# Designed miniproteins, single chains, continued (5): the designs that were tried, part 101

Each design is a single chain, and the fold is of that chain. pLDDT is the mean over its residues in the fold that is shown.

## One batch from the design tools (miniprotein)

Design m19736
Fold by ESMFold2-Fast:
Structure m19736 (fold): chain A 87 residues (1-87)
Amino acid sequence: LEEELERLKEEIRRLGEEQGLESLAESAVKLIERAKEAIKKGDFLEAEIDIGMLLLVGGVLKLIGAEELAEVVEEAARLLEKMLKES
């Protein structure tokens, strides 16, 4: 799962560069790292907040028409939710 998260982070950065949305992509990557660290520390409240914020970023990306980037961000959020439930 951590290896899959790293691949999704790389995909988010790549799509962000291709679509001129590097700042939003980097914000999403930062939230993914924050949630991952929170899960590892057992800070489940912080993890849920960060995952929620990541889903909001995905929603904003869809609103502005960046659907492909939004889908990858939402996939990362779902993977983090799975990691949180399996912890």
Scores: mean pLDDT 85

Design m19737
Fold by ESMFold2-Fast:
Structure m19737 (fold): chain A 72 residues (1-72)
Amino acid sequence: SVEKSLAAYEEALPELSEKEKAEWELHREIMEIMRKTGTLSEEELKKLLEKAKKLGVEEVAKELEEALKLLK
């Protein structure tokens, strides 16, 4: 499952920096929402985008912004 794959990556990356850990938590939150609903609502995407920008995880922020543009 996706969760078990994430756990394996966590085991491989025990010495993540503080910023990398924050990015990991954001990715886990996105994956968990996708797993339980199969999609991200516009409201959830906006909240995640704001959080990603605050954390400085530009790659994730860019993907969330593009996803929001597709929701019309």
Scores: mean pLDDT 70

Design m19738
Fold by ESMFold2-Fast:
Structure m19738 (fold): chain A 95 residues (1-95)
Amino acid sequence: DMEEIRKEIEEAIETAKEDGLSPEVIELLEKALESELEEALILLAKAQMKYIAEYNPDEVVKEAAKKAYEEIEKAKSAEEAEEILKKAREEVAKK
């Protein structure tokens, strides 16, 4: 339900601003809030990967997130973005 997703995005934006996260992460979240469901899910996936790439303490996890972010930029659907996230999680779990 898009209304529930928008509320979660609004809360995520407040938390990101409070925690002093990068303008790039905040911009992706704000754009997701203005988007329809499909685009919002893709932008949320990008924001999550950008956050992990910048702030995760594990170098291997950071590199996997950077790669996933670049792949999501080329994603044409929310389903494709979710597959990219799943592959990134599996790759980190194997190493």
Scores: mean pLDDT 80

Design m19739
Fold by ESMFold2-Fast:
Structure m19739 (fold): chain A 61 residues (1-61)
Amino acid sequence: SEEEKLEEAAKKISEQTGLPFEEVLDWMKKAIERGLSVEQSIHVAMLEALRRTGKAPQVEL
């Protein structure tokens, strides 16, 4: 499901960057609320994680 894809991506970003899982998941859910796709929402979270930590997370889609 779309929710499972967001949760899996948030877990991977959290594990790779050290950011809290719930914070990363919230960023994705906020992006969905703004009308972004699942893929776009994951990409937004990846860019924000990179900006905050200097680490580029790798997530498969």
Scores: mean pLDDT 84

Design m19740
Fold by ESMFold2-Fast:
Structure m19740 (fold): chain A 55 residues (1-55)
Amino acid sequence: SAEQELTDAILAQIRRTLTARGVPQAEIDAILATLRAAADTGGLDAMHQTLERLS
């Protein structure tokens, strides 16, 4: 779906940004897993809310 493609693109961009800032890959994996779980449950709005809480 378009929403799944957009979710994947956003998560890929977050991975690149955090990698560039030197965040350990294990922490990035945990963050991205949390964001994907939020998207699976409540869509992009839930993912954005979860990202705000982690920021």
Scores: mean pLDDT 85

Design m19741
Fold by ESMFold2-Fast:
Structure m19741 (fold): chain A 69 residues (1-69)
Amino acid sequence: MDKRLLEIARLREEGLTQAEIAEKLGISQSTVSRYVREIAKLLEMPMEAINPNEPIPGVALMLELALKE
C-alpha cells in the first residue's frame, strides 16, 4: 500500500491526472481515487485541496515524512 501511495503521489506531483496514472500503473481509476483519498487522510488535508487535475508540488516528500511518523 505505502509504495503505491508514494508512486501515485509522485505521478500527481508530475502533473498526471488520475486517469493517466491508472493507465500507467495498470489499475482502475477508482483504485487511483482511493489512493488519493488515503494520501489526503495521511496528510490531514481535505480532498478538495488535492485537485485531481493539477500537480501537487512536494506531495511525495510530504507523504514520505508522514509515513515515517
Scores: mean pLDDT 68

Design m19742
Fold by ESMFold2-Fast:
Structure m19742 (fold): chain A 55 residues (1-55)
Amino acid sequence: MKKEEGEKIIEQGLELAKKIGPEAAVIEMSSRAVEKGFSAEEINKLLEEFRKRYE
């Protein structure tokens, strides 16, 4: 996993969730991760960490 890019995606997703809600933030995070070349497994790990921090 690309640690620095993944962490930035999670942080941006958390900020987006405050404005547009967590479901829309997850869609945006997934799109960004695909653009950065993340695999489906890596994207799942990012989303798990996002949900854990959003709780």
Scores: mean pLDDT 79

Design m19743
Fold by ESMFold2-Fast:
Structure m19743 (fold): chain A 80 residues (1-80)
Amino acid sequence: SAEAEKNIALAEEYNDKAEAALAAGDYRKAAEYAKKALEYAKEALKVASKEDVPRVVGLAIRAIGLAYEAKLGDPSLELP
């Protein structure tokens, strides 16, 4: 659906922003972007077709990993 594709694109965009923030050493911003990516992946999963589920799950796993890396750089950050 158009809604699923929109949320998938946003999850991809925010995961990429989280990686860029991590590379810059901005752990707080990386955690915020990773959290947004996870939220968009969750929204995509609600409306995803069966064929899109593996892609959406992969985006959610990436977001969780990026949030975890941000926390390793700044232990005061909360995990999503």
Scores: mean pLDDT 88

Design m19744
Fold by ESMFold2-Fast:
Structure m19744 (fold): chain A 58 residues (1-58)
Amino acid sequence: MPEISEEELEEAVKRLVEAGFDEETARGIVHTLLSAGLAENAVEAADRVVAGIEQNRA
């Protein structure tokens, strides 16, 4: 199981909440991406989700 930094997880959740997600959904997204090996850490997971939203809006 990859080690998740609590500080990084809280930072990632805050970023996703600012992007319009609720805290529960944000935590679920970060954990899913880390468990799937799609991100190396929680902040990267959040950044990838936000970038995906911006691509769909552009």
Scores: mean pLDDT 75

Design m19745
Fold by ESMFold2-Fast:
Structure m19745 (fold): chain A 94 residues (1-94)
Amino acid sequence: GEEAGERAREGARRGDEEGAREAEEAAERGAEEGGTGAGLAGGAAGAGAAEAGNEGGARAAEGAARAGAKAEGAGGAAGAIAGIGGAVEAELRR
């Protein structure tokens, strides 16, 4: 619930409510237009940050994905992160 919005806010803009609102608004627009478009974009951006930061980036990516899923039930961001995790695990199995 509320925690998802707080994590997205910290991930996007530390202590900035606009960050959480922008993430939710982008997810809502994506749900209106194509279901998960905005959620997937948000998840991908967060995933990129995760690669760069490991600790902080991974947490920011999860926050963004959960905020997107909560806003419109557009779980595309969560799906994008799960897909990336699966790909990484497959690479490690090589």
Scores: mean pLDDT 48

Design m19746
Fold by ESMFold2-Fast:
Structure m19746 (fold): chain A 79 residues (1-79)
Amino acid sequence: MSEMEKLLREADEAFRAGDWEKFKELLEKVISLLPEEKKEEARELFERAMEAYEAGDWGTAARHFLEFASLAAEALKEM
């Protein structure tokens, strides 16, 4: 398992557990591992997930997290 895949797995577990601080930290680590051209898009998805999570909109937060995970997985395949 790649470091990125491990971080995404841990982030999913933190999200399901309601551990927002750990979830945020893990997604920041994923962003740091992405190619420069993908970092901005990933950060925007992360910020939208954060905003939705803080607003209690779990459905929107989960959707943006899935979009983030998809972007990270795609970037990993291109590396």
Scores: mean pLDDT 79

Design m19747
Fold by ESMFold2-Fast:
Structure m19747 (fold): chain A 89 residues (1-89)
Amino acid sequence: AKEYLEKGKELFKEGKLEEAIEYYEKAIELEPNSKVAAEAYANLGEVYKKLGKLEEAKEYYKKAAELYTILEGEDSEKALEARKKLEEV
């Protein structure tokens, strides 16, 4: 799963947004309730925001925030970051 997350990040940096989505989805499929999945959800929020799909971006940031809260705690840096991004969309 982590390898798919890293490939998604590389594709995102290259502006290959649709391919980045596919790799983030693969990472989530392999480890759906993991820190890898939480990061993949946050990155899907960024991708959809860049595509102008703000409703999808909100849903993914919300999933990231919920999963980080479960795994790392409500006041964790990553949970707070995901909630902040949700508010920015």
Scores: mean pLDDT 84

Design m19748
Fold by ESMFold2-Fast:
Structure m19748 (fold): chain A 97 residues (1-97)
Amino acid sequence: KELLEEGNRFLDRGEYEKAAELYRQAIEKYGPDNAEALVNLAIAYLKLGDYETAARYLKQALERMSGAEAVSATLLAVGQLIDMGDEEGLRLLNEAL
């Protein structure tokens, strides 16, 4: 939980590389079934412009979530790209999923 909270602080500050590193550490420590860490890691990679890596982590998270949670996670990731005006990122994420 502490690694996720620390990662969220770096994400909020725009320090996406550090956020991604902390989320990876959270997955290693808490296990790959931590869907929250996988979603947040995907968002960090979206912010870094690495849509292929983001799609892989989002897909892993979706496999571990209920339908409602999976929809919410997908909308959160897509919403980040819409807010950024990143039409190319949206296209690449959809192609990689």
Scores: mean pLDDT 76

Design m19749
Fold by ESMFold2-Fast:
Structure m19749 (fold): chain A 64 residues (1-64)
Amino acid sequence: SMEEEKRFEKRKNQIDKQKALVEEELARLAGDDSPEAKRRRRFYTVQLESLDLMEKLLEIEKKK
């Protein structure tokens, strides 16, 4: 349905915006070898992986 398509589009856009923010934070940490930066990179990497999983789940749901 058109309403379901709009709902999926909104969720996709939210995921894309969050991924962009995480990628921006990772870019800010580029070249920083401090222990704090390494911890932040691990955190953001896991968050990005979680967002990728959410995107995959959304695509599976769209095919139903």
Scores: mean pLDDT 85

Design m19750
Fold by ESMFold2-Fast:
Structure m19750 (fold): chain A 100 residues (1-100)
Amino acid sequence: MTVEELAEKLLSRFKDPEVQKAFKEAVEIIKKYREDNPDLTEEEWRTLLLDAASIIEEAYKAKKENKPLSPLARQRYDFLKSRLPKEYQEKLDEIIEKIK
């Protein structure tokens, strides 16, 4: 399964266009990281996509409810970022911050 195939499957479960937009931007970052890192296992890149989808949904829900991101969601996001180079971490922060 390619990054695009998994991303399409995950994208199809999202009903909100703002969540879809944020996830598409996150997929581009993960796709580039996957292509630049041949040692990344299929399970690792799959986990990156699933974690990105989950954190984007949690961030959107938090913004809609006018609540802070939960401690568990924050820990998961920090773990996701720790596996990416600094420039990709910054791009993910921008994507999450732009969710309305």
Scores: mean pLDDT 77

Design m19751
Fold by ESMFold2-Fast:
Structure m19751 (fold): chain A 84 residues (1-84)
Amino acid sequence: SREEAEEALKKGLEAFANGKYEEAAEYFVEAARLYLELGDRESAREVLELVKKLAEFLEKAGHPEEEVEPLREAAREIAELLAA
């Protein structure tokens, strides 16, 4: 449901704020999948753009690759889901 997609997105943002980047990445991929199951490609694209911006933010802030890579991998997975 849309509520499940929104909850997954919220949990992803909470995990990100707490420095749990792998957990955040998993929730963002789940949110995008749930939006796509609803046929909501626009919301799934917004999740992709958010994840890309969060990865760029961490990189520019000097975070190590091990912290950035989970979000970059999530962006790749979401982009592949959108291409299908």
Scores: mean pLDDT 90

Design m19752
Fold by ESMFold2-Fast:
Structure m19752 (fold): chain A 60 residues (1-60)
Amino acid sequence: MITLEITAPSKEAAERGAKVVEERYPDTKATVEGNKIILESSGSLTRAIGAALAAIGEAV
């Protein structure tokens, strides 16, 4: 299992990023802790990371 942590500029941005990942990549678990997004998957996180960062960028 692969785990990666992404820090967002706000809790709102983190929640938006996590929601996009969960909607588009059901094999990836996204958990929000404050302004951080914790992504967990048994496969590749590359596309999930890209989607989360794009959603965070739209929030700023």
Scores: mean pLDDT 77

Design m19753
Fold by ESMFold2-Fast:
Structure m19753 (fold): chain A 61 residues (1-61)
Amino acid sequence: MMSVEKIKEKLIEELRASRASGLSDEQLENGIKIVEEAAELAKKLGIRDLEKFRELTAELT
């Protein structure tokens, strides 16, 4: 059972790795904000599933 905190860390790490592929500083900052908002909402909704968390981040984009 993966915690929301670990999912958040994993997604932020993926975003930072994407800088090497041409992600801009602005895109990185916006992505981190979305992941942080999704993490807060996921905790309120009791979401602990990576797939549902990814769906939530997509809804916030």
Scores: mean pLDDT 74

Design m19754
Fold by ESMFold2-Fast:
Structure m19754 (fold): chain A 79 residues (1-79)
Amino acid sequence: MADLEAAIARDPNNATAWYLLGLVYFSQGDYEKAKDFFQKSIKLKPSPRFYRNLGRVYEKLGEFDKAQEYFEKARQLAE
């Protein structure tokens, strides 16, 4: 975690670092912070895995319609 925070401080456009930070907070049950970090990663670089994990966050927050929309976006962008 400290290494990810240092990487973001050095390069705030590192989409992968924001995504990994989102995964850390998701695993800790902080779904609101995970949402913010996944949204940041998507804003910098859209990716199927970023959209998929944002969908999982919305599921945990009880926003099932929004979760489905992001899962669909993930499928459309899947390589």
Scores: mean pLDDT 83

Design m19755
Fold by ESMFold2-Fast:
Structure m19755 (fold): chain A 102 residues (1-102)
Amino acid sequence: AQSVTLSFKLEGLDFTAYNYSWYRQPPGKPREFVASISADGSSTTLHPRVAGRATLSYDKEKKTVYLTLTDLQPEDSAIYYFAATPVGGGKTYYSEGTEVTF
């Protein structure tokens, strides 16, 4: 089975001031939540559909958040978006998107 690792590096931002999430949008379907990690790393959430196949991690010193999907399924084919939301609320930043094809 195929696997993929997606990464996003935050530049110019205080890494600990944001909660981080990954979303995906399959062709012709609504955008869906995949995974999130809190700013302090104390809380992680994985969507049940990817649980057991997804690992979310971050490197605080490199200011980089990683999403690894193993055993890729046809349903994993989507444009993936990284999101950063300020702790306490505010405007969410979204990446431009990365296409993953099974």
Scores: mean pLDDT 79

Design m19756
Fold by ESMFold2-Fast:
Structure m19756 (fold): chain A 67 residues (1-67)
Amino acid sequence: PPQLSEEQKEAIAKELSEKFGLSEEDALKIVESIVNGDNSPGVRLLLEGRASAEALNAAARLAKEAA
């Protein structure tokens, strides 16, 4: 999994929040799940209608590029 600083995680979460209409809290959970290699939080948010598959894919790409 990508190694990100706390500032990088927050920056990616803010970008996802602005582009995909996620709360910063939900966006941060997605970024942290990617860093930990656990997809469960992201999948749960998708099933609850609080995130889209496009947002999850964008988070994975941004996290990989930032690392």
Scores: mean pLDDT 76

Design m19757
Fold by ESMFold2-Fast:
Structure m19757 (fold): chain A 77 residues (1-77)
Amino acid sequence: DKEKELKELERKLVIEITAEVLRKIGEAIDKILEMRKAGVPQEEIEKFEEEERKKIIEELKELEKEMEEIIKKKKEE
């Protein structure tokens, strides 16, 4: 019943979050490759990599909170 629906919802949300994160990682990789081809200094590329990594981690945390809120709202229904 409701427990199965919540588990299925969580699984669906995890898959969606994973797909979105992979897409963002792909975008960051493409940008890094573009920077390397353009002759951007290695130090600037490393700085960009670190900033993108932090951004992706922060977005992951936000998506996790959104998932928790969606599940909580569904549970309270």
Scores: mean pLDDT 83

Design m19758
Fold by ESMFold2-Fast:
Structure m19758 (fold): chain A 72 residues (1-72)
Amino acid sequence: KEEIEKKIEELEKKIEELKKEVEELEKERAEAKAAGDAIKYTALSIRLVGLELEIELLEKEIKKLKEELEKL
């Protein structure tokens, strides 16, 4: 149980780091839009999609680990 709990904590910390990166990129994307930099806006939008997918995968992993913890 303790090992699964530690793994969940590690993944939750990783998700928080990625969410902070998303916030930073969202701010940069808003600045790029305000400046009329369409190329930078598009590049940041693509990167944001990638980060959101990574967060979803980590959240699914945490859900599976929590289900394992509940069964034990």
Scores: mean pLDDT 83

Design m19759
Fold by ESMFold2-Fast:
Structure m19759 (fold): chain A 73 residues (1-73)
Amino acid sequence: MKVEIDVELPRPITAEEIRAALKSKGLEDAEVEVEGNVARITVPEGTDGKIILDTVRELAGEGARVISARKVE
């Protein structure tokens, strides 16, 4: 089971930048897509959502916010 987390971006960043940053934090299984000002990040269930948000805030700024989180197959 995976969790899909949508994060609102205060600044434009690429999916590749987010993926590389998450990998540097030990999250190699993260799938990342960016559409407009929203990053969709899919991670294994049990991953701490705080590490996702903190990583995005390091790249895009403290205005980054989780707007949705849901379980996916």
Scores: mean pLDDT 82

Design m19760
Fold by ESMFold2-Fast:
Structure m19760 (fold): chain A 68 residues (1-68)
Amino acid sequence: MKYLATSLEGKKFLIEMPEPEVGEIVKVKITSLESGVSVETEVKVLSKEGNELTLETKNGVKFKAVKL
């Protein structure tokens, strides 16, 4: 699945991951739409509300992601 996320600094990212479950830790590919650089990391799924996810990185940074 593909999701669009905005960081706390307002930067936009494409997130690629399997269909997530709340409370799951998933391996994701995050691509910066500004730089085109991709990284693989793990995120925790904090909540799912319709097409919107709240995700948390290993270092505690929270993102909202919207299903594309």
Scores: mean pLDDT 80

Design m19761
Fold by ESMFold2-Fast:
Structure m19761 (fold): chain A 74 residues (1-74)
Amino acid sequence: MSIHEQILAYLREIAEAAPPDVRALIEGMIEALEAHPDDRALAASLLEAVIGLAEELGMEEFAARGRALLEQLR
């Protein structure tokens, strides 16, 4: 699985676990990333935003997975 596919899978999983308001936001991020599959800067920015949301929601495992994916982009 490519890094892009891994990030999309991660975003879909956290969207399923997230409250409705946050889920809608993450679904918008998924659409943006699907429209720009080679935009690594966009992928990194969206991943940083989702890590922050996961930390705020107390979703520590998702925050840790997000950080690991972000390191793979570097």
Scores: mean pLDDT 83

Design m19762
Fold by ESMFold2-Fast:
Structure m19762 (fold): chain A 70 residues (1-70)
Amino acid sequence: MLQEADDLLDALSYIINSTETRPLSREEIIDRVMEATGVSREIAEAAVGLAVKLGLLEEIPGKGYVFVKP
């Protein structure tokens, strides 16, 4: 559905444009994406997973995730 694709892109765009420099937990990132974009939790989770695969989020063991700038 076009709406789901647009929601996923909005969520991913938030992640790409984040200025956060501190590690955040996966749940904190999901909550921030949902708050900022209004997408469902399922879409926010999908966007976080995709961002990790694309290298836009880096997992730091024991700390969480850091936003990586291109």
Scores: mean pLDDT 79

Design m19763
Fold by ESMFold2-Fast:
Structure m19763 (fold): chain A 60 residues (1-60)
Amino acid sequence: GSKQKEREEVLKEIGEKLRIIGDALDRALAEVRAAHPDASGEELFRQALDLAAEEAKKKL
């Protein structure tokens, strides 16, 4: 039915947005690790999340 097609489009859009966020996080993790090689895993993830959020907002 037509409602199923609308659900598929919404899920596809959510999937594409999640992919953008994932790509931003991967880039952020690499950048933070390169800048702070001695950072703990928690510090690395915290800084990467902040950077990824800024990158994702530019694409969303």
Scores: mean pLDDT 78

Design m19764
Fold by ESMFold2-Fast:
Structure m19764 (fold): chain A 95 residues (1-95)
Amino acid sequence: GLELAKEGGEEAAHGGTLAAKAAETIEAVQLGTAGALGGAGAAFAAEKGVDPREAGRGAKGGGEAAIKGGKLAGNEEAIKEGEEGKELGRKGEEE
């Protein structure tokens, strides 16, 4: 639960940061930033022992934003880390 949500949040945050840095459009910057902040918030919440379902959903949402931002920015590493964050967040929500 919480450990998977934390790992998912960290991956989503890194993916979002990569997407924002690679971004050439305002939309890609906004999506990358949403992934970075959402992922970081989910990781923080998991570390503080917040409900793993809520933390996992946050990591999943951050990962989705990182994937969309990464696709717009053309950054494959951001997409991969966003996908990992989304999957880990999903598992954290279920476990």
Scores: mean pLDDT 86

Design m19765
Fold by ESMFold2-Fast:
Structure m19765 (fold): chain A 73 residues (1-73)
Amino acid sequence: KPGEIVRRAAEGAILSGGEIDPETVERVARAVENRDIKELSEALKKIKDENTRTALAIAAAHALGVSVEKVLE
């Protein structure tokens, strides 16, 4: 369930013309499912497109109940 929020955010970014590696999407989703903030931060750093990274960071923060700044550290 928490990882699904991230996967839906990634789908939205792709539909808006963004590109993201499917392996990176799964890394972010699993980090959210495992509540692993450190892995989440590292996976988000691999996303080169700033708008896509921001969208996934917001989705992950919402799923975890933390601030966006916490997942971008």
Scores: mean pLDDT 80

Design m19766
Fold by ESMFold2-Fast:
Structure m19766 (fold): chain A 58 residues (1-58)
Amino acid sequence: DDEKKVTEKLLAELEKEPAFQPLADLLKKLLAEGKSSAEITEALRETFEEQARALEAA
């Protein structure tokens, strides 16, 4: 399950910065729900896009 190991490393990277704590929490929740790597990747992408749009609107 190489995909799971990659996802765990990504989680560790996100936890390094307080600003990324919401993303780390989201990733933990998706892993606990047993979401696929594709679903996790899409959820993270959507979160980044929404954050970028919010910054433009601010």
Scores: mean pLDDT 72

Design m19767
Fold by ESMFold2-Fast:
Structure m19767 (fold): chain A 78 residues (1-78)
Amino acid sequence: SMEKYEEGKKLMQEGRKALENGDYETAIELYEKALELFKGDPFAEAQVYRNLGLAYRKLGEEEKADEYFQKADELLKS
């Protein structure tokens, strides 16, 4: 629904603020909530996976970051 989409966008903005402030674990939590709201929208889901990848990279979890970047790329190919 449009309401879920607007809520998801707000969570994405809050996640980006957390990421910029160095609160990577909070950013991940906010992005995971946005992912639930964007379920079924491949473009929106891909953007969330990309941001999850960036947050995990900041935590030094490079393998997990690569996994999320791959998930984002796969969604955009279909």
Scores: mean pLDDT 87

Design m19768
Fold by ESMFold2-Fast:
Structure m19768 (fold): chain A 68 residues (1-68)
Amino acid sequence: KQAFVERQAEAAIRSAEMILASDTVTDRMIRAAIKNLRSLIESARELGAPEEVIRRLEEEIRRLEEAL
């Protein structure tokens, strides 16, 4: 359970970082990534994921919002 959520979080964070590193990123891509990360935070909380995983996802959302 926990390992599955952590792997999904790592994959989502990596995807968001790739979007931020792209010189062709669009506002739509950033907003889609934010929505995906918010949904993942809700799932992670329901499954009892470690608070540090949730914080990392929240930090990624903040970074994406700063790029808008």
Scores: mean pLDDT 79

Design m19769
Fold by ESMFold2-Fast:
Structure m19769 (fold): chain A 94 residues (1-94)
Amino acid sequence: MEEELRRAAELFEKASDYLEQAGDIAKGPAETFREAAEAVRKGDLKTASTLLVAGMLQAVGAREEAVLQGKDTSLIDKALEYAREAARELDRAL
């Protein structure tokens, strides 16, 4: 239970870090996943779940914008993979 929450927070931070590396296009979802990690660490799992959904939608939007601009999506794709792993760890803790 505590280990799953720690892993969820670390995975949200990894997602945020990859989105920050993707640049300004992914700034919104990067900040949202950073806030999700903080919510998990504070034990606010309801807020963490809400931020997960918001961050996933924002990251998908950033990916679509990257495609339209002819930019590489690999960093955003890695961030989405880490966010999905965070979702699984969070679900296991609930």
Scores: mean pLDDT 87

Design m19771
Fold by ESMFold2-Fast:
Structure m19771 (fold): chain A 65 residues (1-65)
Amino acid sequence: SEAQIEINKGVNAMNEGDYETAIEHFQKAVELDPSNEGAKQLLKAAKALKEGDKEKAEEYLLKAS
């Protein structure tokens, strides 16, 4: 599961506050598996965090579960 490896890298980047790197990895995960709704929500969450919108990011993170 190459997509899962990219998701894990994106989550690690988000935990480090590196939202640009997180966006890159979640984009790759979505490209590898376009049906993965969790990865799409994580991508939206990372983009929201990059913009400083923590409330929006929390909403997307809940949908990613």
Scores: mean pLDDT 87

Design m19772
Fold by ESMFold2-Fast:
Structure m19772 (fold): chain A 100 residues (1-100)
Amino acid sequence: ALTVVVSGGGLVQAGGSLTLTGAVSGDEAAGLVALLVQPVGSSKLKLRDVRTGPVAPGGTVTFTLNSLTPEDTGIYRVVAVSLDGSTFGWGQGTQVTVSS
């Protein structure tokens, strides 16, 4: 099965930068890895960034978030989509907190 996990959350000052890493695991390659955010107080997921191209099991993709504001505070999740688009991998999210 396709599996992906995100790491690199934490506390950052407003105007700062943070790098999140999505790690693909399981027994199949990803054709796309998307970064989604669920802002604090929202039930909706927003697409933040996407990386395309094959990512083999054990491979990683990085998402650099620049010029962060308190509105960027939320739970960040990654989703991997298999090369043929038929299988989705979801992992646990990571908390990002942006202080004023």
Scores: mean pLDDT 83

